# Ledger of designs, part 16: designed miniproteins, single chains, continued (2)

Each design is a single chain, and the fold is of that chain. pLDDT is the mean over its residues in the fold that is shown.

## One batch from the design tools (miniprotein)

Design m4565
Fold by ESMFold2-Fast:
Structure m4565 (fold): chain A 87 residues (1-87)
Amino acid sequence: LSPEELEELERKIEEQRKKSTLPEEVEEAIRRVIEDVARELGLDPVVVEAALLGLYDSPRRDEILALLRSRFDELPPALQAHLDALL
């Protein structure tokens, strides 16, 4: 992705966050999981978050979502319920 495309995705992610009714604790957990997945796949966290939110049709979408689910399994059940609804 170009820098301009990344900035556009980041802006769209921010708009989704503004509309989010999720507790801050859940949002922080999502951010940590996104960073972990991005690190393991060698991707920009913006790309991972955009794919999760359906804002970017990544060729690695299935791989990203599979790894996100694996990380969500390590979280407390209350947080997992909110994250499963997002996927």
Scores: mean pLDDT 74

Design m4566
Fold by ESMFold2-Fast:
Structure m4566 (fold): chain A 67 residues (1-67)
Amino acid sequence: DEAIEKAEKAMLEKGLASEEAIELIKKAIELLNKDPNNPENRKEALKLLEEAYKLMEEIQKEKEKKE
């Protein structure tokens, strides 16, 4: 999706997310799109999103330390 690619570039350029975080978000979206009512897919997608969020938090903390 072109919108996701634009968001990915913007987040990487601003240093808000790593490539790893973006890949986790993409995997979560793919799982939800394939079968959004499957409890296992929803559980896995949530885990991927939580992992991506943690990676983004670490980036924010690192930017604060760099001054």
Scores: mean pLDDT 71

Design m4567
Fold by ESMFold2-Fast:
Structure m4567 (fold): chain A 70 residues (1-70)
Amino acid sequence: MEEKLEGAKKFAKYIEEVYKDDPERRQRYAELFDKILEDPEKFQEWKERLENMTKEELDAYIDEELAKLE
């Protein structure tokens, strides 16, 4: 339960803070994140991935997802 939307916003801010000096990557993550919010099923899969992935693995996964959109 709780506020899933707030959790999603925290994730977006986390990416913004981590990549403050990398606006290109931050923008790509923000766009992908916004699309996830429109698809709750995709959000659930991402949540599971986040719990089982390292930062490097997560970064690679995000890049692959963005490549599929482009």
Scores: mean pLDDT 64

Design m4568
Fold by ESMFold2-Fast:
Structure m4568 (fold): chain A 54 residues (1-54)
Amino acid sequence: SAEAERLIAEVKEAIENGDYEKAFEVLRSAPPELRQAILDALTPEEREKILAAG
């Protein structure tokens, strides 16, 4: 979906800036049904860093 694509882009932008706290906030505020799609778009290392920041 367009919303999932936008949220994935926002999370990846935060990761590129080293802002894992912001990436976690974007993930947390996302609709529950889109969170898995966002996580699936990330590498295992990116997922670990985001979840550790939350």
Scores: mean pLDDT 83

Design m4569
Fold by ESMFold2-Fast:
Structure m4569 (fold): chain A 67 residues (1-67)
Amino acid sequence: MEEELKRAQKLILEAIEAGVPRSKVADFVRQVAEIINEANKTGDWEKASEQLKRLIEEVKKLIEEAK
């Protein structure tokens, strides 16, 4: 879980540097927070890890498109 969180943080910075619109970056940050809040509420960190991996893939595509 800590590694996925660090990777999500790194991708946020990469998205900003690549010129992804701030609105899309804000949506990514919001989705990460929602996943973490749900995991804290349910205790299902395995599901949270899976959801973070999917979100990371989406953000990578946005970074490629912003080039």
Scores: mean pLDDT 79

Design m4570
Fold by ESMFold2-Fast:
Formats: C-alpha cells, sequence, structure tokens
Structure m4570 (fold): chain A 66 residues (1-66)
C-alpha cells in the first residue's frame, strides 16, 4: 500500500480475500466474469454476516473491477 506497511491483522484480511478469490477463479470458467463477480458478492455477503466487513469490502471491490 501507499505510505505504510500493512499490520499483521490487515495481512490476515488480505490472505483471506486472496484465498476466497483464488477459490472462485479456480471453480469458474475463464472469461466468465459475471459468474465470478456473483460468487464474489455472495462470499462478501457471508463475511458481512460474520462481522468481517474488511474482507467483504475487498471482495466487493474485486467483483466490481471484473
Amino acid sequence: GAERQYSAEQQATLKEVLATVNKIMEETEDGDNEAKAKKLLEEAKKYKEQGKDDVAAYLEKVAKDM
């Protein structure tokens, strides 16, 4: 990131996001960005329900950028 190192907690959040994204990318066909985005939004909703808003926010950003 920009002007500071990520904390251990922020790094844990990013690892969770990357694991979730990689799982969805592996389970969906290459080029099916709509299906990937839908699955990312479904996982983001689950993380919000668990109170993991940071993970959910990153997943929503990835889905929007697809």
Scores: mean pLDDT 75

Design m4571
Fold by ESMFold2-Fast:
Structure m4571 (fold): chain A 115 residues (1-115)
Amino acid sequence: IDKELKFNLGVVYSNLANVYASQGRVGEALEQLQKAVDIYNEIGNEDKEAIIKNNTGSLYRSLGRLDEAVELYKKAIELKPDYAEAWNNLGVALKNLGRLDEAEEAYNKAIELKP
């Protein structure tokens, strides 16, 4: 499989994960997201890997698994520090955990990155 085909497969796995998540098939959604992460890691696309980790965090947040969501958003930011959406999502998850000072810091970073 060439690099372009691998990139496209990552997109397909991410889209399939969204379909499974919308059906309440969380385990299958997580499996497809892991396949997408593995592909983007293999081809060295850190930006796409960060996007999939951010999306996985949002899935965990929708399940009320806020600590796991926070960890995934932090991993997305580690891969892509300028990822304003991941900073904003981190702020939302931290706010929902009652970690208000940390949420404020994350939101301020998101605003700084997306003027």
Scores: mean pLDDT 86

Design m4572
Fold by ESMFold2-Fast:
Structure m4572 (fold): chain A 75 residues (1-75)
Amino acid sequence: MQKEIQELERQAVQSYTAYKINEVGRDFSLEMAKRSDEKRGELFRESARLSEQAAELSRKKRDELEKKAKELREK
């Protein structure tokens, strides 16, 4: 049980890190879109949307892992 909780908490930290990296990637792509020509700006906006999707998935995974760890601690 303790080993399982530690593993879930470790995975939650990794998912949180991925979430933050994708947030930074989204913000960078939006910044580059503002500084680019029309065609390049559209590609950066698409990149920002993909980074936002990846951030959402990583956040959801982190929340699920934290919930599982909490439930195991309370049992």
Scores: mean pLDDT 84

Design m4574
Fold by ESMFold2-Fast:
Structure m4574 (fold): chain A 60 residues (1-60)
Amino acid sequence: MTKLTLTFSSEEEAERLAKILRELDPSLEVEVDGNTLTITSEKPIEQLIGLVLRAIGELL
């Protein structure tokens, strides 16, 4: 099990990334608490980081 926590400057930024991540991979457990985003998955950390970077690219 892999767990990744990301902290943003605002809750709105965390929610935008959460939405994109859920669309990219519905198997991800994505939780938002304020400006903090927690992703839990059975995927290796390298694959999870790749998905996060892709989601950030979709925001640009």
Scores: mean pLDDT 81

Design m4576
Fold by ESMFold2-Fast:
Structure m4576 (fold): chain A 73 residues (1-73)
Amino acid sequence: MNEYLARHHREGGEAAKRMGESFEKKGDLEQAAKMYRGAARLYREAHRHLPERKEFLEKAEEMEKKAEELLKK
């Protein structure tokens, strides 16, 4: 069950990341930041279900950093 939930949240995080990239490319930095924050939250949920998968935490931190950088522009 935990692997299923982790996969589900990871897939959601990947989708949110792609939406963030799309908004960033369009210059909609506020929407991009919202999508990246959403992706980070979903990757953290994936990591909560599978703590041994460090890549989920790394992806969450990467998305949080992207959102923060966009909001500083």
Scores: mean pLDDT 82

Design m4577
Fold by ESMFold2-Fast:
Structure m4577 (fold): chain A 94 residues (1-94)
Amino acid sequence: MKEKLIEEAEKLDAEADRLADEGSRVFDQGYKEKDPEKLREAARLFREAANLYSKAGDLYEQAGEKQKARDAAIKSVAARLMAVGAEYEAELFE
C-alpha cells in the first residue's frame, strides 16, 4: 500500500524541516557572532536536512505523489546550497 511510503516520507520531510530550521538559527547566530564553528555546524545541519529531503522525495515518487516529490527535491537542493554558503562564510571569518 502506498500509504506506508507516504507516512515514512512525511516523517522524513518533517525531520528535514526541523533540521533546516535549526540550521538557519545556527547560521544566523554564527553570522552575527562571526563564528566559523557555528557556521560549520549550520552547514552540517543543512547537509543532513538535504539528505532527508532527498529520501522523502524518493519515497513520495515511489508512492506516485509527484508534486510532493518535486517539493522535497527542491528543498533538498536549497538545503545543499545553504550548506555550501555556510561553509564558504565560515572560511571568510577565519
Scores: mean pLDDT 90

Design m4578
Fold by ESMFold2-Fast:
Structure m4578 (fold): chain A 61 residues (1-61)
Amino acid sequence: ALSEEQRRRAEELVAEARRLLEEGRYQEAADKAAEALKLDPRNKEALFLESEAVLQVLLQS
């Protein structure tokens, strides 16, 4: 089971990833979302943000 501390840390990383995505910092957003998923692999928001950030990185290639 996830600890409350791990869940809160994942939420912080998700919030940071969302902000970075909105700033156009796609690689950094992907990295933060991936860190959130390491702590909470079933976090749907983190999965969505990682997918969006990775897609944006690929579109800039």
Scores: mean pLDDT 84

Design m4579
Fold by ESMFold2-Fast:
Structure m4579 (fold): chain A 70 residues (1-70)
Amino acid sequence: ARKEVEELLEEIKKIFEDESLSEEEKIKKAHELAQKAADILEKNNDYKGLLEFREEYLKLWDEYEEKLAK
């Protein structure tokens, strides 16, 4: 479960770094992967993992938003 979530976080990071994708495509794909990660953790009652995932996901979003502001 947690390893699958870590792989999904890596995919989200790659999506934000993919210059071939539009901003809309990045947002949609990142959201879909984040939803999959949350669903995996919730299904396993891994609420600690859900909090850790939320922290890492928000960091990736903050980094992406800073790039858009520059």
Scores: mean pLDDT 78

Design m4580
Fold by ESMFold2-Fast:
Formats: structure tokens, sequence, C-alpha cells
Structure m4580 (fold): chain A 80 residues (1-80)
């Protein structure tokens, strides 16, 4: 799996894992969130990839099991 630091448009910080690094716009990425703002969690967030550039991904939340992470918000993922 691939590990990411995720910063949301609302200012939340996540550590999350995915099976692979997304390669192109329009891909659906399912994240297993292992940390939310420093606290250990085990939750799912599903993203639609908007842009991929090197080790950085810009995506939009399309499904969230985390109340603080809102459907429709933008997130930036950085591969760790």
Amino acid sequence: GKKFEVITQSGNKLIAEADSLPKKEGEILELTVTELNGEKVNKKVTLKVLKVHGNEVIAQVIESDIPEIKVGELVKLTLI
C-alpha cells in the first residue's frame, strides 16, 4: 500500500493508506484513514482524483465515514 499525508480544505490533517498511487484524473481512490488530527482512527474516505503531479494529488471527497471530513471538500494528498 501507499501512505499519504492528507490536508483538507477545512484544515483537518489525516494520515491515510491506499492500495496504489493514483495515476490520472477521474480515478476513485479509497483511503483507510489511520490518523485524524493526531488521533488514531480506522475509517474510510473515498476520493475522486482531480489532479496528479509527482508525489502530490488533489482530490474531492465523494464519501466519508468521518464527520469532520465533508463530502465535496477538496483535499491535497502527499505521498510519504
Scores: mean pLDDT 88

Design m4581
Fold by ESMFold2-Fast:
Structure m4581 (fold): chain A 70 residues (1-70)
Amino acid sequence: MHMEKKKEELLRRARDAARFVREGSPEDGERLARAVVEEAKKEVGDETALEILGLLVEAARERAEAELAA
């Protein structure tokens, strides 16, 4: 179904956004994260959007932990 392909696409984009949060600019990561979450809410519903949000929150925690250790 169309929904399954959209979920896979959004989860792939979420992993890319998480990588930017961990390794790149926090501003770029935040922008990409916001876009993916909003699309997930519109296209595949709140359940998948919450999964994406959780992944992005973990990436932000890993970055903050690394910065505090430095």
Scores: mean pLDDT 77

Design m4582
Fold by ESMFold2-Fast:
Structure m4582 (fold): chain A 64 residues (1-64)
Amino acid sequence: SEVARRAALRELEEMRERYADDPEAVAIIDEAIERLKTARTEEEVSAIGRETRARLEALGYDVP
């Protein structure tokens, strides 16, 4: 849905600002933002969010 997509995009943009000094984290978030633009379902939006958090956590970040 558009509402879910906009909420997820805003969250990813906030994370990008938070981790701006880490180029690996920025790359992960930028990829997620790009994938989010093509997401059609709320399930896809949620999956992108979960995958992004898991990848950032693998880098050592405690992601909400």
Scores: mean pLDDT 81

Design m4583
Fold by ESMFold2-Fast:
Parts: structure tokens; sequence; C-alpha cells
Structure m4583 (fold): chain A 60 residues (1-60)
């Protein structure tokens, strides 16, 4: 649904914003929420992209 797409976009913007601010814990939480939404939508490409990004953040 368009509502889920809008939520995914908002979560992505928040995650990127937190990452740029150095707020790694908040960025990780936002990426995890985005992954859950993408999984519910069946958007496997977005899930894989965010999982890779999350793994990179968790190494810091």
Amino acid sequence: SSEKVARLVALTILAVGYELEGKLDEAIRSYREAIKLAEEMGDQETVEFFRKRLEELEKK
C-alpha cells in the first residue's frame, strides 16, 4: 500500500539522518524498523540493501 511505502521512506530518511549525526543506536533502530516493513511488503531487494547497511553500522 502507498501508506507502507511512505512509512518506509520516512524510516529511511530518519535512519540516514541519525547516521549522519553519529547517532548510531538510533540509526540501527530505524534501519531495523525499515527492514521489518520491507519484509512485510515482500520487497526483498530493500531488505537485502538495509541488512547490508545495518551490518556495516554494527561493526562500528
Scores: mean pLDDT 83

Design m4584
Fold by ESMFold2-Fast:
Structure m4584 (fold): chain A 88 residues (1-88)
Amino acid sequence: SNVTAALNSEETKEALTEAVKAVREAETSEELSAAIGAALSAIGAAFQAGLESEKAGLSDEEAAKRGGEAAKEAAKAGLEAFAEVRAR
């Protein structure tokens, strides 16, 4: 399915790996919250992109690409928030 393809995209997996690394390295509750937020945002973005791809009748390959791109952008925003918390 498009949702499964989006969630199992290599880019989605990479985005989640980076967010999980931030979770592991978090030293404060604020850092942990930001890191978890990055992971959940990446999953949500990939899932939403997968659903939209399914509605649009796209291939699993295109759903994987769109899901991966969405997950990367969502993880980037969350990890920027994590870095901002650490800079305080």
Scores: mean pLDDT 85

Design m4585
Fold by ESMFold2-Fast:
Structure m4585 (fold): chain A 58 residues (1-58)
Amino acid sequence: MLLARAIKDVEAKTPEDLSLKKGDVVEVLEIKEGGRVLVRNLKTGEVGLVPIGALELL
């Protein structure tokens, strides 16, 4: 399982996006085009797209 941590707060701007809080740990499911990553928030179970620049790999 590939894990990453949010390095900043992220606000969803589209229905496909996921909002994250700084420090949230996510599972990386798929790297998409345009610098987007499909992730699952391990705290909430929610799945969505976030910018790759908002994550650090664990």
Scores: mean pLDDT 83

Design m4586
Fold by ESMFold2-Fast:
Structure m4586 (fold): chain A 100 residues (1-100)
Amino acid sequence: SEDELKAVELLTRGGKAYREGNYDEAIKLFEEAIKLAQKAGNKTVVAYAYLLLGDAYFKKGDFEKAIESYEKAVQYAKESGNDDLAKIAEKRLEEVKEKL
């Protein structure tokens, strides 16, 4: 769908912002990608977007929001049957909980 293609574009742009250290811009782009992916009904893209959102919050030191984002990534990855993505998100969740 057009919404799914736009979500993927926003994830690409957010990933670039993340690599450049622009975490606030990355967060904004990942949140917009989540909305579009949810509208498109693509749970795999929603899960991946939440994983990236968690990574951005983690870099910003917002560990509570990183945890919330990683928990959503695990949920949507499991609902979409993407075991590899769920495992990645669960590992991120363990790592961020050690920072609390």
Scores: mean pLDDT 92

Design m4587
Fold by ESMFold2-Fast:
Structure m4587 (fold): chain A 111 residues (1-111)
Amino acid sequence: LEEKAKELEERIKKDPNDWSSWFALGLVYYKLKKLEKAAEYFEKAIELNPNFWQAWFLLSLVLKELGKGKKAGEYFDKALELDPTLITDFKLDPKLKLSEEEKEFLESLFK
């Protein structure tokens, strides 16, 4: 994971408008539980590609873990505007997401 972060940082140095590399770097830092850096990288991905709903969604999750619930809610709403099926998938797939971990995840999205 740390080696992947360095690879992505080098790509960004060559092309700072590569929103996909900013997003991928955010994912790496999110997995490493470096939430503040993950948020910064997802924010950069959104600045470069504001229609990429996955970046808005993951930034909302990171902000919730950082205790910024109001901002998390605002960014989650933006993700839903870009991909309304987020709510549809939750309603259509609750039985298929029966694990305790997935229930906690879904609860976290709506607080």
Scores: mean pLDDT 69

Design m4588
Fold by ESMFold2-Fast:
Structure m4588 (fold): chain A 62 residues (1-62)
Amino acid sequence: GPLSEEQKARILAAIEAAERAAVRAVVRDGASPEEARALFLRALAEAAGVSPEQVRAFLESL
């Protein structure tokens, strides 16, 4: 179903921290770009309590 306003706010609030975690994974841990994208989406999904697919759909709608 559609994301609530609270879930959207949690996704947006978590973007900076999720981006830093993804960059760290690439730079320090040697993660691939695909692994870093998966980590980014999972971090946002966990912060909002939603699926990574819902996060991706929401970000693509912006």
Scores: mean pLDDT 84

Design m4589
Fold by ESMFold2-Fast:
Structure m4589 (fold): chain A 58 residues (1-58)
Amino acid sequence: ELEKLEKELEEEEKRAAELDAKAAAEPDPEKRLELEIEAGLEGIEIGVLKIEIEKLKK
């Protein structure tokens, strides 16, 4: 179970980084905002996964 959560965290972090990179390169303010919102939602999920992983490590 721990290994599965760590793998999910790795994938979510990679997706968040990709969304941040796309947002930084996006000249359209509407599309940029949409990417920033998606990156923010990924950030929340990453936070939840980190808390669950930390609880399992104890």
Scores: mean pLDDT 80

Design m4590
Fold by ESMFold2-Fast:
Structure m4590 (fold): chain A 74 residues (1-74)
Amino acid sequence: MAEEAYEEGYRAGREAARAAAATAADLAALRAAVQRFMLEAARTAPEEVREAYLRGAADGAAEALAEIEAAKAA
């Protein structure tokens, strides 16, 4: 189901950003790691649910990145 694929992507995107934040030296490295995750997801996601999954992954990663960037800006 597209809804389930979106939710799975959203969760994966959030976790990818958090995992990258644990090892990234700076914000540029963090963004590069998230971009690598998105490229891999685009390559490996099943065609039938790819658009929904990638939309979720992008939303989840963007939301987690915004949280991390806000914390670093403070």
Scores: mean pLDDT 80

Design m4591
Fold by ESMFold2-Fast:
Structure m4591 (fold): chain A 116 residues (1-116)
Amino acid sequence: RRAELRALRDRLVAEGVDARRATIAAELMLVEGLDRERALEAADRIVELWDRMIAALEAGDYEAAARHAIEMAEISPATIEVLLDDAMPAELRERAEAIRAKRTAPALLTLEMRLR
């Protein structure tokens, strides 16, 4: 799996795709079976949401960070699993549970929204 991911990522980079986008697109193609065009489109959105999530975490806005992480996982259920605490809105917990129910592969990343 790792060797196939690296080979696919390296091909996408050679075709002019940004390294971050290429890495995510390769995972989506191999883990979730997306075609190249859909995987690249989803990777663009995931990179955008990842950057917004990191900015929210740096600002201490864990609710916004959780929303961005959940949006990424709704695009690709394999992208990320968010561990929410009991203080998070019920809406975000329900959305996270719905994603977990659809997940057929392990999360690529796990992020805890419990600490400042």
Scores: mean pLDDT 80

Design m4592
Fold by ESMFold2-Fast:
Structure m4592 (fold): chain A 90 residues (1-90)
Amino acid sequence: MRIKVSDEEYERVKKLVRETAEERREELSKEIRERLAAGESKTKIGFRVGAEIARETIEEMGEEASDGEIAEAVLVGLNEGFKLVDEVEA
């Protein structure tokens, strides 16, 4: 089952994840391009980049972050990672 978070918590986490992804877009896009050139799979790159975005968002949220907020940061972070891989490949 999905971990239950409030609409306010979800929107806050989603905003933080997307802001983290945007701030790191240039760096992550370079990493994605280099890894694609090295023959690494898009799935592996997407998970790696998404995990980095999620990790930084969780660190930014600090010790006050609920388990539900952490879970949503992981899910949204992975989605942003895969979206960025698609954008770089296009």
Scores: mean pLDDT 82

Design m4593
Fold by ESMFold2-Fast:
Structure m4593 (fold): chain A 100 residues (1-100)
Amino acid sequence: MSKEEIREELEKQLEAVLAKMDELRATETDPAVLRASLELLVRLLFQEILDTYKKNPEIPLEFFKEILEEITRRLKERYPDLAETIDALAEEAKRRLEEL
C-alpha cells in the first residue's frame, strides 16, 4: 500500500471508532462502560496501525508514529474527559511500534 492509501484506511478506521462511540453514548449512561468501550475500540485501532506497519516494512517508522500522534490528538479533542486513558494507550502503542 502507498502512504496515501494507508492514511485513508486508518482515517476510515478512526471514523468507525468515533461512530461506534457516538452510537454507544446515545444509549449507555454508565461512565465506566463508556470508558471501557473507548479503551477497547482505541486498542483495536492502535493494533491496526501496528499490523499495517508490519505489512508495509518499506514505509518508515516515522510515518506510522506521525499517524499515531494525529489519531491520538483527534481522539483527545473528541473525548477530553478520557485524555489520560487515550495518552496511556498511545504511549503503549508507540513503544510496541518502536520494538517492531
Scores: mean pLDDT 84

Design m4594
Fold by ESMFold2-Fast:
Structure m4594 (fold): chain A 63 residues (1-63)
Amino acid sequence: DAARAAADAAARAAAEGDAEGFRQSVLTAKNLGPEVGRAAAEYGARRGDAAAASGGWEGFKLA
């Protein structure tokens, strides 16, 4: 589904060090609901680099 696709995209972007891709995936998930956006960010952070994931999440908060 859309939520899982966004979470998987966030995880892949975080693993690849793609901060913009991570941010866009989390923002897409946020449009499905705040809890979905948070879950996508947490899933991406767990599977990717902490630095890339942290940058993407802080960008999400500012958006």
Scores: mean pLDDT 62

Design m4595
Fold by ESMFold2-Fast:
Structure m4595 (fold): chain A 78 residues (1-78)
Amino acid sequence: DVEAGLAAVLAHIDAEGKKLIEETKDNPEARKLAEEYHEAVRRGVEAAAQGDVDTATSWAEKARELKKELNKKLEEYK
């Protein structure tokens, strides 16, 4: 069941995203990056499920850059 499998993957991504956002709640810049990272990961998985490899790859690259910026912001606030 493709829909059930996609729903389970998205639920896992959403749970991890909520955890990351909660961990950054006291740092507005890091929280914004965490939210954008979660959105990019979610978009990439949705594109992959539709068979759009190019779009999925583009979102994966954006997520990678957002994670780098998020880690940089978290280091700045230590």
Scores: mean pLDDT 80

Design m4596
Fold by ESMFold2-Fast:
Structure m4596 (fold): chain A 73 residues (1-73)
Amino acid sequence: MAEREETLERLRRELEEFLERAEEGEFSKEELEEALRRLEGLREKLEKEPEFAEFVELLEEAIERVRELLEER
């Protein structure tokens, strides 16, 4: 089994990097829409896992941020 700690750290880092780039305007509207779908799917999968509760909260914040960015574009 892959190391759960490494997976969680990787997911958090990827999410942070994604949000920074999204806020900088690095993504098109289509890319943000695709990212939103991926984030929503990931949230649904991970909300069943107590170990990922904090990360799920970060995903919810990211989803809200992406929706705001989509409205601006």
Scores: mean pLDDT 77

Design m4597
Fold by ESMFold2-Fast:
Parts: structure tokens; sequence; C-alpha cells
Structure m4597 (fold): chain A 68 residues (1-68)
């Protein structure tokens, strides 16, 4: 749990850096376990992204339903 808070601070620090520096720092600071967790979170975010994309497409359908 203590290591998780340190991970959040590292993420905030990385947000203030360039993308290339963020990648290099992530490789040095993030353990293999943290990278695995980041992948799982990334996969869940991709599913949320797909749901957002579907919601944008469904925005047209929801407007059609409101007209009915």
Amino acid sequence: PFNEEKGREAAKLAATMSPEERAALARKVASPEQLEIAREIGEKLRRIGDAIDEAIAAGDLSKAVIKV
C-alpha cells in the first residue's frame, strides 16, 4: 500500500516531463509488477474508451429515439 502512493507521486512527476523522458523514467522507476498493473489498467481504460466511442456513435441513435 505504501508503494502504491509512491507510484502515484511518480506518475505526477512523469506528467510534468516530456513523453520520451516519461518512458525512460517509467522503465527505471516502475518495477515489472507495476508495469503489469499499468497494462491491466490500460486494458480497462481501452474498454472504457470503446464504450465512450460507442456512446458517441449511439448519440445519434439516442437523438432518433428522443424524436420518437
Scores: mean pLDDT 61

Design m4598
Fold by ESMFold2-Fast:
Structure m4598 (fold): chain A 68 residues (1-68)
Amino acid sequence: MAKKEEVIAKAKAAKGLERAGLILELHEDYGLSQKEIAEALGISVSTVSKMIKEARRHSEELLERARA
């Protein structure tokens, strides 16, 4: 099963919030480090960190709205 590789391929093709969400999935659901994601996507670790924070903030807002 190469589910991790599928998500990486999708993240390479995606942009904006969709790419940020896929990067968050790689980090949270697949256990990849920010460095591993940066190397796989050909971007900086700083960019990965910012995208993870953006996607997590968006997900947390949706969860807060669901609880409220």
Scores: mean pLDDT 74

Design m4599
Fold by ESMFold2-Fast:
Structure m4599 (fold): chain A 108 residues (1-108)
Amino acid sequence: KLDELVRKLAQAIVNGAPEEEIDRLIDEIADLLGLTPEQREFLRKGVRELKEAVERGTNALIAYALRLIGDLWELERDPSPEAQERRLVYEVLLKIVTEIMRLLDEKE
């Protein structure tokens, strides 16, 4: 079910769907995962940055993915509850990025 929502959100981003549709999918993912308001806002910001990266092109998307992986690697070494909460959001963003890359590879 998370994978289905991630696929829908990735497809919406790639297709340039309206912000309202993207926000609805973000809210569905946040509700499914029981995210706090802070985690939901962090996910929303991350998705907006990801959409901008997709619009700027392949190099920007790769740079976004590499930064996200680096941030996750740092968060895995932080034992704080705040880091654990952020790590869940970064893991979701990585799933979305991976699906976007898959879709763009298929779309010529």
Scores: mean pLDDT 82

Design m4600
Fold by ESMFold2-Fast:
Structure m4600 (fold): chain A 71 residues (1-71)
Amino acid sequence: MSAQQHRNLRDWLLSNVPGVGDDVWREIGRQMGVDFSQGVSNSTIARRITRILRSMGIDVDTSTIYNILNG
């Protein structure tokens, strides 16, 4: 994972999801680390992050996460 992709996602979450806690951010960082170490595509990473966020009650679509990772 690039440091820029990690920062972009963190900054987006802090700006667009009021009350997102360290637990959400730690879980996302863990999943991204695993996915990149396994050579998983950004599209698959975006889908997995979207599932994590939705499981925590955060309504977000996969295209939004994908654009953040590629922007």
Scores: mean pLDDT 72

